# Designs tried in a protein design run: designed miniproteins, single chains, continued (4). Part 38

Each design is a single chain, and the fold is of that chain. pLDDT is the mean over its residues in the fold that is shown.

## One batch from the design tools (miniprotein)

Design m13299
Fold by ESMFold2-Fast:
Structure m13299 (fold): chain A 73 residues (1-73)
Amino acid sequence: MKLLVTADVPPGKEAKMIEAVEKVPGVSDVVVRDGKLYVVVEADTEEKAREATRKVVEVLRREGATNIEVSPL
């Protein structure tokens, strides 16, 4: 299962958010463009994909990201 998480990143926090999100098991790709973060979550099961997505959202929320959205790929 693949999910896309997008969020708006506060200026100057791009590198810190990338590093924190990359540490979540199930994160396969992380890209930042023009203050927006794109995280691809991939897992063998729906349960694992949901768990990884939940952890990504928690990390982003803690670091001050806004407009966090989750969509299927």
Scores: mean pLDDT 82

Design m13300
Fold by ESMFold2-Fast:
Structure m13300 (fold): chain A 62 residues (1-62)
Amino acid sequence: EPWRRIGELLAPLPETQRAQAFAIVARALDGEDLEKAKQRLVDLGVSPETAEEIVRLVEEIR
């Protein structure tokens, strides 16, 4: 399930950063550019590899 996997990938983040990461994912699902969403996640402290997996999962849900 893509939603469960996104939650697992974001679970290691501190509470505040995790909430911000979920907001980025929500904007991406609502049509924001996936490259911008990926960059926002990286800027938040998500590894580039994890950010790539998250945007791939978002694309799968869209």
Scores: mean pLDDT 83

Design m13301
Fold by ESMFold2-Fast:
Structure m13301 (fold): chain A 95 residues (1-95)
Amino acid sequence: RVEKVAEILGVSRGVASKILAAPGAEVVMDADGRVYIDGEEIGRSRVGLRLRVDERGVLIFVEALSEAGAAAKPKIIEYSIELGVEELKRAVEKV
């Protein structure tokens, strides 16, 4: 699961683990590929996304950022990592 989330978001396994273990935190990935948890930079991503995670490891929202978001309307999509890895991948592909 962590490995697939890391692949989908374009981050390291360590960064993916930090994201999934950050209950209630807002995760932001900017156009330059910087990843932030609660405003603190924790690493880099090749995909510009914003997501939110709860204590159950649910990805609550995924939103396109910057250049990708300018070409397509931002979409807020709720996921559960335990059930929604493939759905998360499909939503990232639609962004």
Scores: mean pLDDT 56

Design m13302
Fold by ESMFold2-Fast:
Structure m13302 (fold): chain A 88 residues (1-88)
Amino acid sequence: MLTEEKEKEFSNLTKKAVFDFLRKYGGLTDEEEIKEAVRKIFPDLADALIGDKTLTYEQSIELLLRLAGLVAARNDAEIAAHVAELIA
């Protein structure tokens, strides 16, 4: 079990990683477009990601594993194409 401070730091890092991924590979510049992409790609965790709630350690690990799955065995163009399909 992480301390509350470390859990919040890990939550913030995880949220930043998800949003940076969508900006880079989704070509998204508007915050509302990013929120819609989050709802399409991570529907079960979207409320926690978009809202002010701190992600649990379990939720943060799950999101990072999902991001790893999206990039596994793909180059930048393939990742971008896959993200575009997920948000269509």
Scores: mean pLDDT 78

Design m13303
Fold by ESMFold2-Fast:
Order: structure tokens, then sequence, then C-alpha cells
Structure m13303 (fold): chain A 49 residues (1-49)
């Protein structure tokens, strides 16, 4: 299980890292995110600004 966080706000959990990374990449492609990183504690941290 992986957690998705945008600018420090918890957006929920996904069943796989691949699903969470797909969401992060879609936000980047749409210009709604600046960057993301995957942490060792199974969290995807997205920066929108």
Amino acid sequence: MIRLVIDGVDQGTFGSIGEGVRVANNLLKQGKAKSYKVTKDSTIEITSK
C-alpha cells in the first residue's frame, strides 16, 4: 500500500506504487504538479508549487 501526499496534504492510499506513480505523472503532465518523489516509507510526495 502506498500513500499519496500533495503539498503535505494526504490524498489517500493506493494498492500499488505503480498506480500512485501514474497519478503523480498525470498531474505533472497536466501542469498541476512541479515534481514528485517516492519515499522509503511507501509515500509519494507531490509538490504542486
Scores: mean pLDDT 78

Design m13304
Fold by ESMFold2-Fast:
Structure m13304 (fold): chain A 64 residues (1-64)
Amino acid sequence: TPQEEGARNVRNGLLGYVKTHKLSEKDALELLDRAVDTLRRLGFPQSVIDKFKKEFLKELKKIL
C-alpha cells in the first residue's frame, strides 16, 4: 500500500541518517520513538507501525 511504501522510505531515510551521523544506540532509539509517534499521529495502521519498528531495530543492529 502507499502507507507501507511511505513507512519503508521513512525507515530507510532515518537509518541512513543514523549511519551518516554516527548516532549512538540511545540517540537512534530516541529517533525511532519520535518517528513512531509521528506515524501514529498521521493515522498509519498499527500493523505498518509494528513492521516499521521491527525492521528499523533489525537494521540498526547491523549498523551499530
Scores: mean pLDDT 86

Design m13305
Fold by ESMFold2-Fast:
Structure m13305 (fold): chain A 74 residues (1-74)
Amino acid sequence: SSSFEELVEKIVELLSKRPDVSEEQLKKVTEALKKLAKEEKDYDAFVTHVLNVLREEGVLSPELLEELQKIFAE
């Protein structure tokens, strides 16, 4: 849905501002999250899978998790 795609855009923008996230990591995460936004239909499952992707790509810090929780609460 468009709302999942909007969440992906917000997450990608947030990641792009992080000095600890490389351009290669950002590209891989962006591609994975865009695919997830098209395939997933349940919000809670989408959030869970997003967090798993970020953790597996090594970009999920405690600080980023706090910022993501604010985005998901919108």
Scores: mean pLDDT 81

Design m13306
Fold by ESMFold2-Fast:
Parts: C-alpha cells; structure tokens; sequence
Structure m13306 (fold): chain A 113 residues (1-113)
C-alpha cells in the first residue's frame, strides 16, 4: 500500500509540473489525468485505517506542496479545489471527508504565503 501511495503522489506531481508549463487553461488530457489520479488517491484514503490517516495526509502534503507552489495563483486555486472535490465526492466515510476538507484548508493557507 505504501508503494501505491508513492506512485500516485509521483503521478500527481508530474501532472502538476505539466500544468505549470501550460499556456492558458488546463488541457483536457491533464484534466483527465488529474481526475484519474485523484480517484486513485481517494481509494487509498478510503482503505487507510483512521489511526493512520494523519500519517498519509502528511505524506500527501510533503509530496504535493512543492509542485503546487510552482503554479500561478489561478492554477493553484483551481487545482486545490479540483483535488478536494474529486477526493471528497469519492470517499464513503463522513469522518474522512471532514478530515480531507480540514487538510485542504490547511494546505491552502501554506500555499498563500
């Protein structure tokens, strides 16, 4: 499971790098890639015991914060909202939905500095 998390986080990081290089709006290809990777991440979160949730959220922050910081303000806002929405709409646990919402609010504050 740890290897699957690392693979998905690396995939999202690569997609975010491509997004940072795009002129104008997000391409349909990168939109689909980001959506698919977000769904894979949601599956990992759903399968994670609640006792380990804080640990995986910390790993997600460490992997995604650097590539997110490289995006312009408009792309950061869009990507953060898209990731949060895609993950929470796929999660089956109300407790995990709340935890992910809190996580993304915290991440947004770190990116606004």
Amino acid sequence: MQQKLQEVLQQISSILQEISLESGNLSEENYEKLQNASLELADIIDSTPESELDQILQQIEQALLPPLQKLNSNKKTFVLSFLEFSIITSLKSQQKIVAVKVFFKKLEKKLSS
Scores: mean pLDDT 83

Design m13307
Fold by ESMFold2-Fast:
Structure m13307 (fold): chain A 62 residues (1-62)
Amino acid sequence: GAKEGGARAGEGAAAGDIGAAVEGASQAVHTGMPKEGARATEEGGRAAGGERQGRSIADLAS
């Protein structure tokens, strides 16, 4: 249902960000690339998650 889908969507988005960060770190190790690339991906995931929630709240408040 759409109402319950909202809660699942929120958790799904968080899980997706974590998965993307882990994949980035794993790929950096496999390729022998600097770990800083993986860190950027992890920080980007957190920032994107925060912005999505912040934008939604700000849009409702406006």
Scores: mean pLDDT 50

Design m13308
Fold by ESMFold2-Fast:
Structure m13308 (fold): chain A 65 residues (1-65)
Amino acid sequence: MEELERAVYWLAAATLAVSAGMRLEEVDGAIRISGKIETEEQRELVEKAKEYLEKMGEKVEVVEE
């Protein structure tokens, strides 16, 4: 994957996660998306963030608090 493509996917994933009120962390080589999911809109944003991160070849964990 081109470095520019990777940067775009990362920015998109980070923007979606932050918009959902979620936290992104790197844990043991995987990306963790954590926080409270209280609305359908938040869930959709988290799912899209996960898709973009997986497109970059990252392992993604979603942890609902």
Scores: mean pLDDT 78

Design m13309
Fold by ESMFold2-Fast:
Structure m13309 (fold): chain A 79 residues (1-79)
Amino acid sequence: MLPPEVQERLRRLHEEAERQLKAGDYDGAVEKTAEGIRLAMEAAGVDISLETARNIAKRLMDEKGPEAAVRALRALAEQ
């Protein structure tokens, strides 16, 4: 399981991504989601690239919609 401090940072990134999405900053929301995915993986001892994190975020967005990508940060925090 991820450390509580990392889970809190992921929750904050989710909130920031949600605000950016509501403000029409779609690219910013995607980048915050990718940042959170990478942070969660690194905290779990898995070294992934920013490209891999973006691909995961983009896949979630394409598969379930933009909100799903943003909420991936919450899902990662709740592991």
Scores: mean pLDDT 74

Design m13310
Fold by ESMFold2-Fast:
Structure m13310 (fold): chain A 100 residues (1-100)
Amino acid sequence: SVEELVKLGEEINKIIDELFEAVENKDVAKAKELIERLKEIAKKLKEMGYEKSAEAIEKLVEAAKKAIEEGFTPEAVKELQKAAMEANKAIVEEVNKEAL
């Protein structure tokens, strides 16, 4: 499962990069598509027992939804950036624990 966690982490990082591109371009349709992909990944992480990573991705999803609702305001984008950093941190911490 650590190999699957690493692959999911790589996919999450790609999705985060695409999400910030969608934010820069104000592409609501693309942002919504990426949110659905993140929701599916959060479910997989939860099923695999990576609760902290799943919770962090769920928080990222909520921050992204808020950013869309508020029209990508600087305040909403800052919250999205914080959520993305916390998601990366949670995944790295769980990978490190699994790799011990």
Scores: mean pLDDT 86

Design m13311
Fold by ESMFold2-Fast:
Structure m13311 (fold): chain A 83 residues (1-83)
Amino acid sequence: ALELIEEALEALKKGDLEKAIDHAFEAQRTALADLGPAALPAVRHLQRAIEAAKKGDEEKAKEHLERAREALREALAAHPEPL
């Protein structure tokens, strides 16, 4: 999931909004599959990034992708275990 967010950021830098959206959707799906509810903060940022990219707002899309990457790194580092 983290690598998919980085691919989305790279696509965005190249002006490929469609590819950035596709990678962001895949990152959202993969994060939910891997982390369940612990992925929700990252998923919320990914959803905002997708909406910004759909509107052609590259700056907001980049901001939300970077926040999603940070949230996902924190979730992965914390290794949330169900009690």
Scores: mean pLDDT 79

Design m13312
Fold by ESMFold2-Fast:
Structure m13312 (fold): chain A 72 residues (1-72)
Amino acid sequence: MTFEEKVFDAWFDTLDLDGDGVITREELKAWLEGTYGRELSDEELDAVFAYYDVDGDGTITREELREVLKRN
């Protein structure tokens, strides 16, 4: 396990507010708004979410996020 994996797990656990191992659109919105210090428009959130939710099921799994970040 690399340092990046541990940092990713800690970050994901912060983002995954309900602890189900899946990030919802609402959880991502809350984290991004906190990070940028402002409210996101639906269009901004949709663009960010669509980038990670490649299968279009409305959720982002821990493994999907990990793979996106590793590819970069």
Scores: mean pLDDT 68

Design m13313
Fold by ESMFold2-Fast:
Structure m13313 (fold): chain A 81 residues (1-81)
Amino acid sequence: DAIEAVVRQLAEAMEKGAEEVLKLLSDADKAQAANDAYLAAMQPLVAQLTAYYQADPDGTRAVLARVSAELAARRAARLAA
């Protein structure tokens, strides 16, 4: 499903961006620049998700709820390991 693919891509990109920022925490200016760059890179995915929501609010909300629950479970499992 295209909506699910976009939501998963956004979540993966956000996690990757957070990891890159964390690698630069010893240099606050570089960490800030990296954070700004990955936020800018997320804009196309956010716009695409917004377009899906406008076209089918109920279907998009259902996919978001399902994927969010899956991602939350994955994060909980990762933190428990």
Scores: mean pLDDT 72

Design m13314
Fold by ESMFold2-Fast:
Structure m13314 (fold): chain A 110 residues (1-110)
Amino acid sequence: EERYERVRRLAEEAGLKEAGILPASTPNAELNDRVMELLEKLGGDAAVAQLVRIDGEEKVAIFVGDVDAAARFLARLIVETGEATGGLTGRTNAAGVAAAVRAQALVEEA
């Protein structure tokens, strides 16, 4: 299973909505601005960004939802991949950071 397909499946199972795909080279400031626009248009209070591969190219996939959905998504991603939720992977805004912290706690409880 390719990383993008896994990420997308886990996000859907957790109750997150795919909001957009950006180039992996997108600067953090621009990524943050896009995340805020997507939250306003689609609703939700948490956004998470994941580095993925689509058609052989690195992309940033953005998912939006509530903090609980984001935390469940990130916890399952950590369990299935062993990857940390820091940096670009697992957070894009303050609510996304809260979701990443909560996800780590969920992994420790499992």
Scores: mean pLDDT 71

Design m13315
Fold by ESMFold2-Fast:
Structure m13315 (fold): chain A 74 residues (1-74)
Amino acid sequence: MLPEEDIKAFKEWMAPVYAELKARYDAGEISEREAMERVLAALREAAKRFADSHPRLAAWLREQAAELEAALAA
């Protein structure tokens, strides 16, 4: 389990990305695959952003990105 502060930092970082993707998806402007590809890019950027300040969060984000990338490749 990640520390509460790590979870909070990630949620705050991801909130604008999620809001944009949800709005576009609900409007039919992007596919589920395009939304997932955008999430993958956001996870990779978050991992870089948090590498020095929240190393446990960054490691978890790299794992999540790798899993999502594998799912998209299948």
Scores: mean pLDDT 81

Design m13316
Fold by ESMFold2-Fast:
Structure m13316 (fold): chain A 87 residues (1-87)
Amino acid sequence: MSLEEKIEKLKIAVKDLKELSKQPVSPEDLKQALLNLAGQLRQMGLPELAEKIEELAKQAPTTSQQELLEKAIKLLEEKIEELEKKL
């Protein structure tokens, strides 16, 4: 996977998380969405970012949806910025 392709996929993931933030979802659905994202990040060769998203998924029953999604979006946006500096 190219650096440009990784950036594009991360931008799509940010958009998807922002859409999730517009309405309430169950803690189970939120956890599953974050775990699915983490799996995709591992396949992209971003295991450290995937581990951080997996830790957020574990917090889904006890932390607000908005707080978890804001943290996940921030992690993805910081990674996009890091990768864009290499272009």
Scores: mean pLDDT 85

Design m13317
Fold by ESMFold2-Fast:
Order: C-alpha cells, then sequence, then structure tokens
Structure m13317 (fold): chain A 97 residues (1-97)
C-alpha cells in the first residue's frame, strides 16, 4: 500500500539519521550496526501495530521494548540512546516507566 511505503520511507530516513547521530557520538561500527538492527526491527513492529489500529498503550509497550534492547547493547548508555532518538534523557526515563 502507498501508506505502508510512505511509513517505511520515513522509518528508513529516521534510521539513517540515528546512524549519523551514533557516529557523531563516537560509537563503534559494531555498536552502530547493532543500533541500526534494533531500530529497523522496532520501526517495522510500530508500523505494523499502527496499521492494525493499535492503542497508545500497545504502541508505548513496543517503544519501551525497543529502548530496552538499545540499552542492552554493550557500551551504549541512556544518554547515547536519548541523543540517537532526538529526545531528552528525562523524556527517555519517563518512557521506561
Amino acid sequence: SKELEALKKIADLFVEGAREAARRLGLTPEQIEAIEKVLKEFADKLIEAYLKGATREEMLKILQEGIKKLLSIPGVTLEDVARILGISKETLERLLK
């Protein structure tokens, strides 16, 4: 569908921006590859949930799982994840509660 194609393009641009942010933060190529993989996986999950009419609570749960996976990458900090996602550390901490 045209809507799915548009959402996938937006997700791809977001992942490219996140990769560039991670490079500027001095993250390793291995960390950047792991971040890209997680972001692509959770972008696909969020798009699928959105198109199926998921609730805000269901969408938030998917976001929380994605953030937790990013934080599980060795050497990636909460501050790194906040900067990669373009949000404040305080907002990120609230999303995890």
Scores: mean pLDDT 87

Design m13318
Fold by ESMFold2-Fast:
Structure m13318 (fold): chain A 64 residues (1-64)
Amino acid sequence: PAEVPDDDTLRSFAQGLVDQGLALRYVDADGRERVQSFDSPEAAEAFLRELIAQGLTDFDVVPA
């Protein structure tokens, strides 16, 4: 199984988030639930990569 999503997969996911006006709900390193919206797919992709790099894979898609 892929440990890190492919660049194309992350880009498509990030584009879908922005296009649909959705936000990312995630649990941060302190165990706190956060909601983050993005103005661009590039920003969303960078944020997702950072979460995955930290082992923070507990995230959902929610309305912004």
Scores: mean pLDDT 75

Design m13319
Fold by ESMFold2-Fast:
Structure m13319 (fold): chain A 98 residues (1-98)
Amino acid sequence: DEEEYQRKLELLNKFKEAEEALQEGLKLYEQDEEKGLAKLGEASGYAAEILAKEMGLSESLAEAMGKAAAEKVKADREAGERMLAIVQDRKSVLESEL
């Protein structure tokens, strides 16, 4: 119970960090598209790595998924918006379980 509670708290905090970074990237995009996409890509990569590790994937697979998520944002800003939605949904689920 205590170990699972602590694991969920750690994940919740990581998703909160990812949410903030994704929101910052989207705001920056409105002022500077290139810098915004770079920030949003980094944030999306971080979020994808958290999700991959939560699914029990290896470090190398988590890294690959992070790189893929970052590349998707470079091609399409909406990929970052979709990642924000995923992070917000996952955060809400974790909050309801605590």
Scores: mean pLDDT 86

Design m13320
Fold by ESMFold2-Fast:
Structure m13320 (fold): chain A 62 residues (1-62)
Amino acid sequence: SPVDELADFLVAHTSLSPEGARALATALVERGVPVEEAKRVLEEGLAAGEPEAAILNRLGSL
């Protein structure tokens, strides 16, 4: 499912717990955010050296 794919990606690349990652992934997918867009935002933020908390805040605003 899109939720499982995004949650697994968040766990692999952030300090989020599986439960926290699933909650964020569910919220984003329910709002109609494409999984690839959410992944891109995280990847670009990490590549730019953005703090994880700032990236997660931007993801939560999508």
Scores: mean pLDDT 87

Design m13321
Fold by ESMFold2-Fast:
Structure m13321 (fold): chain A 75 residues (1-75)
Amino acid sequence: MSKEEVLKKLYEEVKRIVEETNRRAAEARSPEEMRELRRETEREIEKLKEWAIKQGVSEEDVERAVKRALEDAHA
């Protein structure tokens, strides 16, 4: 997998996770449910970042891709 393919997959997966989390958050009925949802989402994003770094992508490129995905998911 090329560096560009890794970054594209990272962007798409993070965006998907955040969009799904925002949808589930709208249905959350308690502060505890919201806290668990946020913790789960943060854990999944961190795993994707670690995966991308292991593929040889720089931390700077990983952070840039994640930031872009977060911004686009909240549009």
Scores: mean pLDDT 82

Design m13322
Fold by ESMFold2-Fast:
Structure m13322 (fold): chain A 82 residues (1-82)
Amino acid sequence: SMKKERIERLLEEIRAVVDLIENSPAASEAVKEQARSLYEQTQREVARLIAEGDYDRALQVAEDTLRQLLDLAREERAKNAS
């Protein structure tokens, strides 16, 4: 399914952003914990929605999480810039 492939790609993108945040010396421990928590919650929710056959909601959840993580990374860069 093209939707399933898109969801899998989004989860890979999410993991990459989380790894970027975790490996950033500028990111606070609170931000790293928030990124990890959001990723874990998203993996569980997406897996549940896929099991229920709700690929459209799974796609939306993954897209929303990626957006939140990118916003979080941007905010942390802004806070740590002189």
Scores: mean pLDDT 85

Design m13323
Fold by ESMFold2-Fast:
Structure m13323 (fold): chain A 69 residues (1-69)
Amino acid sequence: MSLVEQAIAFYESFPESAHAAVARYVVREFALGVQAGRVSREDLEAVIAALRERGVSDEVLAAGLALAE
């Protein structure tokens, strides 16, 4: 499984009530991984797109990115 596929499986393992918090966590971890050179920018963009496709709001995705700063 790719890193993105693993992250989405992790996200989907939680109940809907936790999805916003888990999405913020996943986006933060990928953004920190890009800053550290451990994750590609393509994988960060792919996980954001996959979460957006699953109904995660742009506000939640932006909050996850902000937590990496």
Scores: mean pLDDT 87

Design m13324
Fold by ESMFold2-Fast:
Structure m13324 (fold): chain A 88 residues (1-88)
Amino acid sequence: PLPLPSEEEIEEVRRRALEAIRASELTPEELAFLERAIELMARAYLLKVAEDTEKVEQLTALLRELQANSDDVEKTKALLDEMEALIK
């Protein structure tokens, strides 16, 4: 099982995801959407970290997959939709 991430670890994942996305060949509109979505997801994740360990682990896995696929705009959008569904 994955250990519960600290706030510092969540911030590091968010920072790396944003850096990877900024390095991608995204339109300004797509970049703004993805940056906003990542920041909202990081905040929502922090709010839920103590209450739903299964969702926390799933969100962590999706964030890592987002980082690994930062150059695939369609995959990134699909991952963000999946993450939002988990935190709803």
Scores: mean pLDDT 68

Design m13325
Fold by ESMFold2-Fast:
Structure m13325 (fold): chain A 93 residues (1-93)
Amino acid sequence: SAKEEFYQLVQEASQQLIQIAEQVRNAKSVEEVEQIRQQLDQFVKDFKKRFEELKPKLPEELKKLADDFEKQYDGEVGLVKQLIEEKKKELEK
């Protein structure tokens, strides 16, 4: 169902951001960080595509929750991108 797909998608997206942040922490070269950045961009693109397709199918009560989650997700992506830039600077020294 659309409701089940929504909760699963939210959980997967959150776990992917955690995994990317961990991969950034463990990266040993600027090249690895750039590959992680590309993977993050792909995860965000795939999430946004699936999320926009799913939103019209959700009950009205979940559409507000979905909008709130997307805003929080965008904020968390921004924080992970900041971690990526800081890690790149660290490894360039």
Scores: mean pLDDT 87

Design m13326
Fold by ESMFold2-Fast:
Structure m13326 (fold): chain A 76 residues (1-76)
Amino acid sequence: SDAQRALALGIAGALLGIGGVFNAEYLKDYEGAIADAEAGIELGKEGLELAKTEGARRAAELGIRVAKEALELAKK
């Protein structure tokens, strides 16, 4: 269902954001961190558009937030 896809996209966005934070902070791979963070933001936005439930919406919002934090960290 669209709700299941929205939840999955939100979770995927959050995981990519976490990977971006790891790449920037611990590996100093800023190019990889930027790529993962931008992909995470995109997936989270897609999830937010499909979100029909509060849980799916919150997952998408969390995914976008984590990925945006990773992007800001990578730009330093």
Scores: mean pLDDT 79

Design m13327
Fold by ESMFold2-Fast:
Structure m13327 (fold): chain A 57 residues (1-57)
Amino acid sequence: GPQEAGEAAGRGGEAGDAEAAGRGAKLMNTSYEQAKRAAELTGSGTGAAAAGAAGGA
């Protein structure tokens, strides 16, 4: 049923998303991987996280 499908899709999506995204970027081009890496570092950057925490008003 929809409940079972949703649960399976949720778990499959999590694993598939991470693996597919990483592999897709690698297979496409190193330049794309570099851009993705920069976005990841920026989004997860300590400065960004610290700024968010400091702004917790």
Scores: mean pLDDT 52

Design m13328
Fold by ESMFold2-Fast:
Structure m13328 (fold): chain A 65 residues (1-65)
Amino acid sequence: SSALEVESARILGRDALEVSKTLSPAQVEALIAVLEEQARVYERQGYHDVAAVLRATVEEIRAQL
């Protein structure tokens, strides 16, 4: 995995957390589904570190509900 890709995922995760605070529950579930699908894509490509950051973002979003 690339350190730049991991850092980019962290920045996007922070933005997703902030945006999630303004969304309805249905919109939050849609956001989580998109992030989980992206994590699966990165995992299949061997970018396990990026997938882990995306999954951590999903758990942080869920913790806010």
Scores: mean pLDDT 83

Design m13329
Fold by ESMFold2-Fast:
Structure m13329 (fold): chain A 79 residues (1-79)
Amino acid sequence: ALEEAERLAAALEPRLLAVAAAMDDAQLAALLARLEPAYELLKQAEEAREAGDEEKAAELALEALRRIEAVLAEAEAAL
């Protein structure tokens, strides 16, 4: 579960950097706004980890990363 989240995060990082590098300031601001729900899930994942709930933390992190992947796929298609 956590290993899957780490693997997905590693795969998404270069894609996010490539998309950000191709965007102007207005496009980047719109992208960041679309990522806010995923960021909220990442904060909840961190809170779950601090509470010792590793399973919930991994599930929330994976859900957040899947949302980021979907947003990045749409952004990539628009470039």
Scores: mean pLDDT 81

Design m13330
Fold by ESMFold2-Fast:
Structure m13330 (fold): chain A 88 residues (1-88)
Amino acid sequence: DHAAELKKLTKEIAALVVEAEILDEEIQKLLQEALDAADAGDVLRGAELALRAIDLALEKAEDPEVRERLERLKAEVEELRRRIEAEA
């Protein structure tokens, strides 16, 4: 279930940005919109929104460990997006 996987990844991104104190309204908005898109079944749009949130978080993250965790989550969302596109 791509929607469930996207929601899990989006929640992990949200938890990481809170843990890292990357407090940004645009990131929070993008993550909420990604969750809303997943709930609506628009999983491709949700994945794109989650990727935008990660990219913005990476611009703000200075801790190498946080950056590594964000890059891993980015790779997982990109792989999910590729699987969604392959089934279209």
Scores: mean pLDDT 86

Design m13331
Fold by ESMFold2-Fast:
Structure m13331 (fold): chain A 106 residues (1-106)
Amino acid sequence: MKEEMLELIRLRLELLYLKGKVTEEQAKDIREALERVERGEYESFGGEAVRKDTELGVLEIDIAVEITIILNERGKTYEELTDKELEEIRKEVKKKLEEEIKKLKE
């Protein structure tokens, strides 16, 4: 998983937590799984870690949906994107998530 995707997943998790869509326990479990991925401990996943990895996959899909919404708003398909344009869209998703989190904390 790319470092930028891990950052977007963390922001999405915080947003869902602030909206009351995930419990404190679920948020903690997912954060611990993200820390293991960042440490390169992915190969050690088993039992509880497998469950938490599945929850990370759901959040990754949520980010992919947000990217798809922006693409549709721009009248572009995923196949029409360059790697640079995709990176710029990921930065826009990040900004959107940060703005929504900021509003909920105020």
Scores: mean pLDDT 66

Design m13332
Fold by ESMFold2-Fast:
Structure m13332 (fold): chain A 88 residues (1-88)
Amino acid sequence: TTYSGTLGSGQTSDVFNLPSGSYTLTITALEDSSVTLQQAPNSDFVPLTVDKTYDLKKGESLTLTLTTAGYYRLVVNTGTVSYTLSQS
């Protein structure tokens, strides 16, 4: 399964329910952006296992490998980003 989208300031992605495996998340900043990746063992995101913020400059791309099963989402604090999530 592949997830993709474009998110603006204050927007949250759909929840990605990932079974065990290897997944590649690529985030590209369309403007100077601050984006948070959240992970939890449940869809309520309480407690958070990962709550990590990335600051990206316009045109910058970040590639992350996700190997832990669970629920993931992206929260855009500022700016605009495009993302793709695919099984490796």
Scores: mean pLDDT 83

Design m13333
Fold by ESMFold2-Fast:
Structure m13333 (fold): chain A 84 residues (1-84)
Amino acid sequence: SMEEVFREAEAVLTGLRIAIEALDEVLSKNELSPEQKRELLKEALKEAGRAAQRFLEEGITEELKEEAYKRAKEALEKKAEELK
């Protein structure tokens, strides 16, 4: 149905926005090479997908958006440190 398509799109776009915000924050605090930035982007996309799946299953709430942001930020900070 059209409602299902819109729900899926909203979940994916919300997950991507959160992952991009977390990525920008981590990139602003780390001096990384272009190759390291590409690896960090891959990790951000994984976190976006994880957030999107959760939003589809549980709905999009402020609490879940905050949790997704914290998770993405922690995962990206860990990845940035591992890449150095």
Scores: mean pLDDT 88

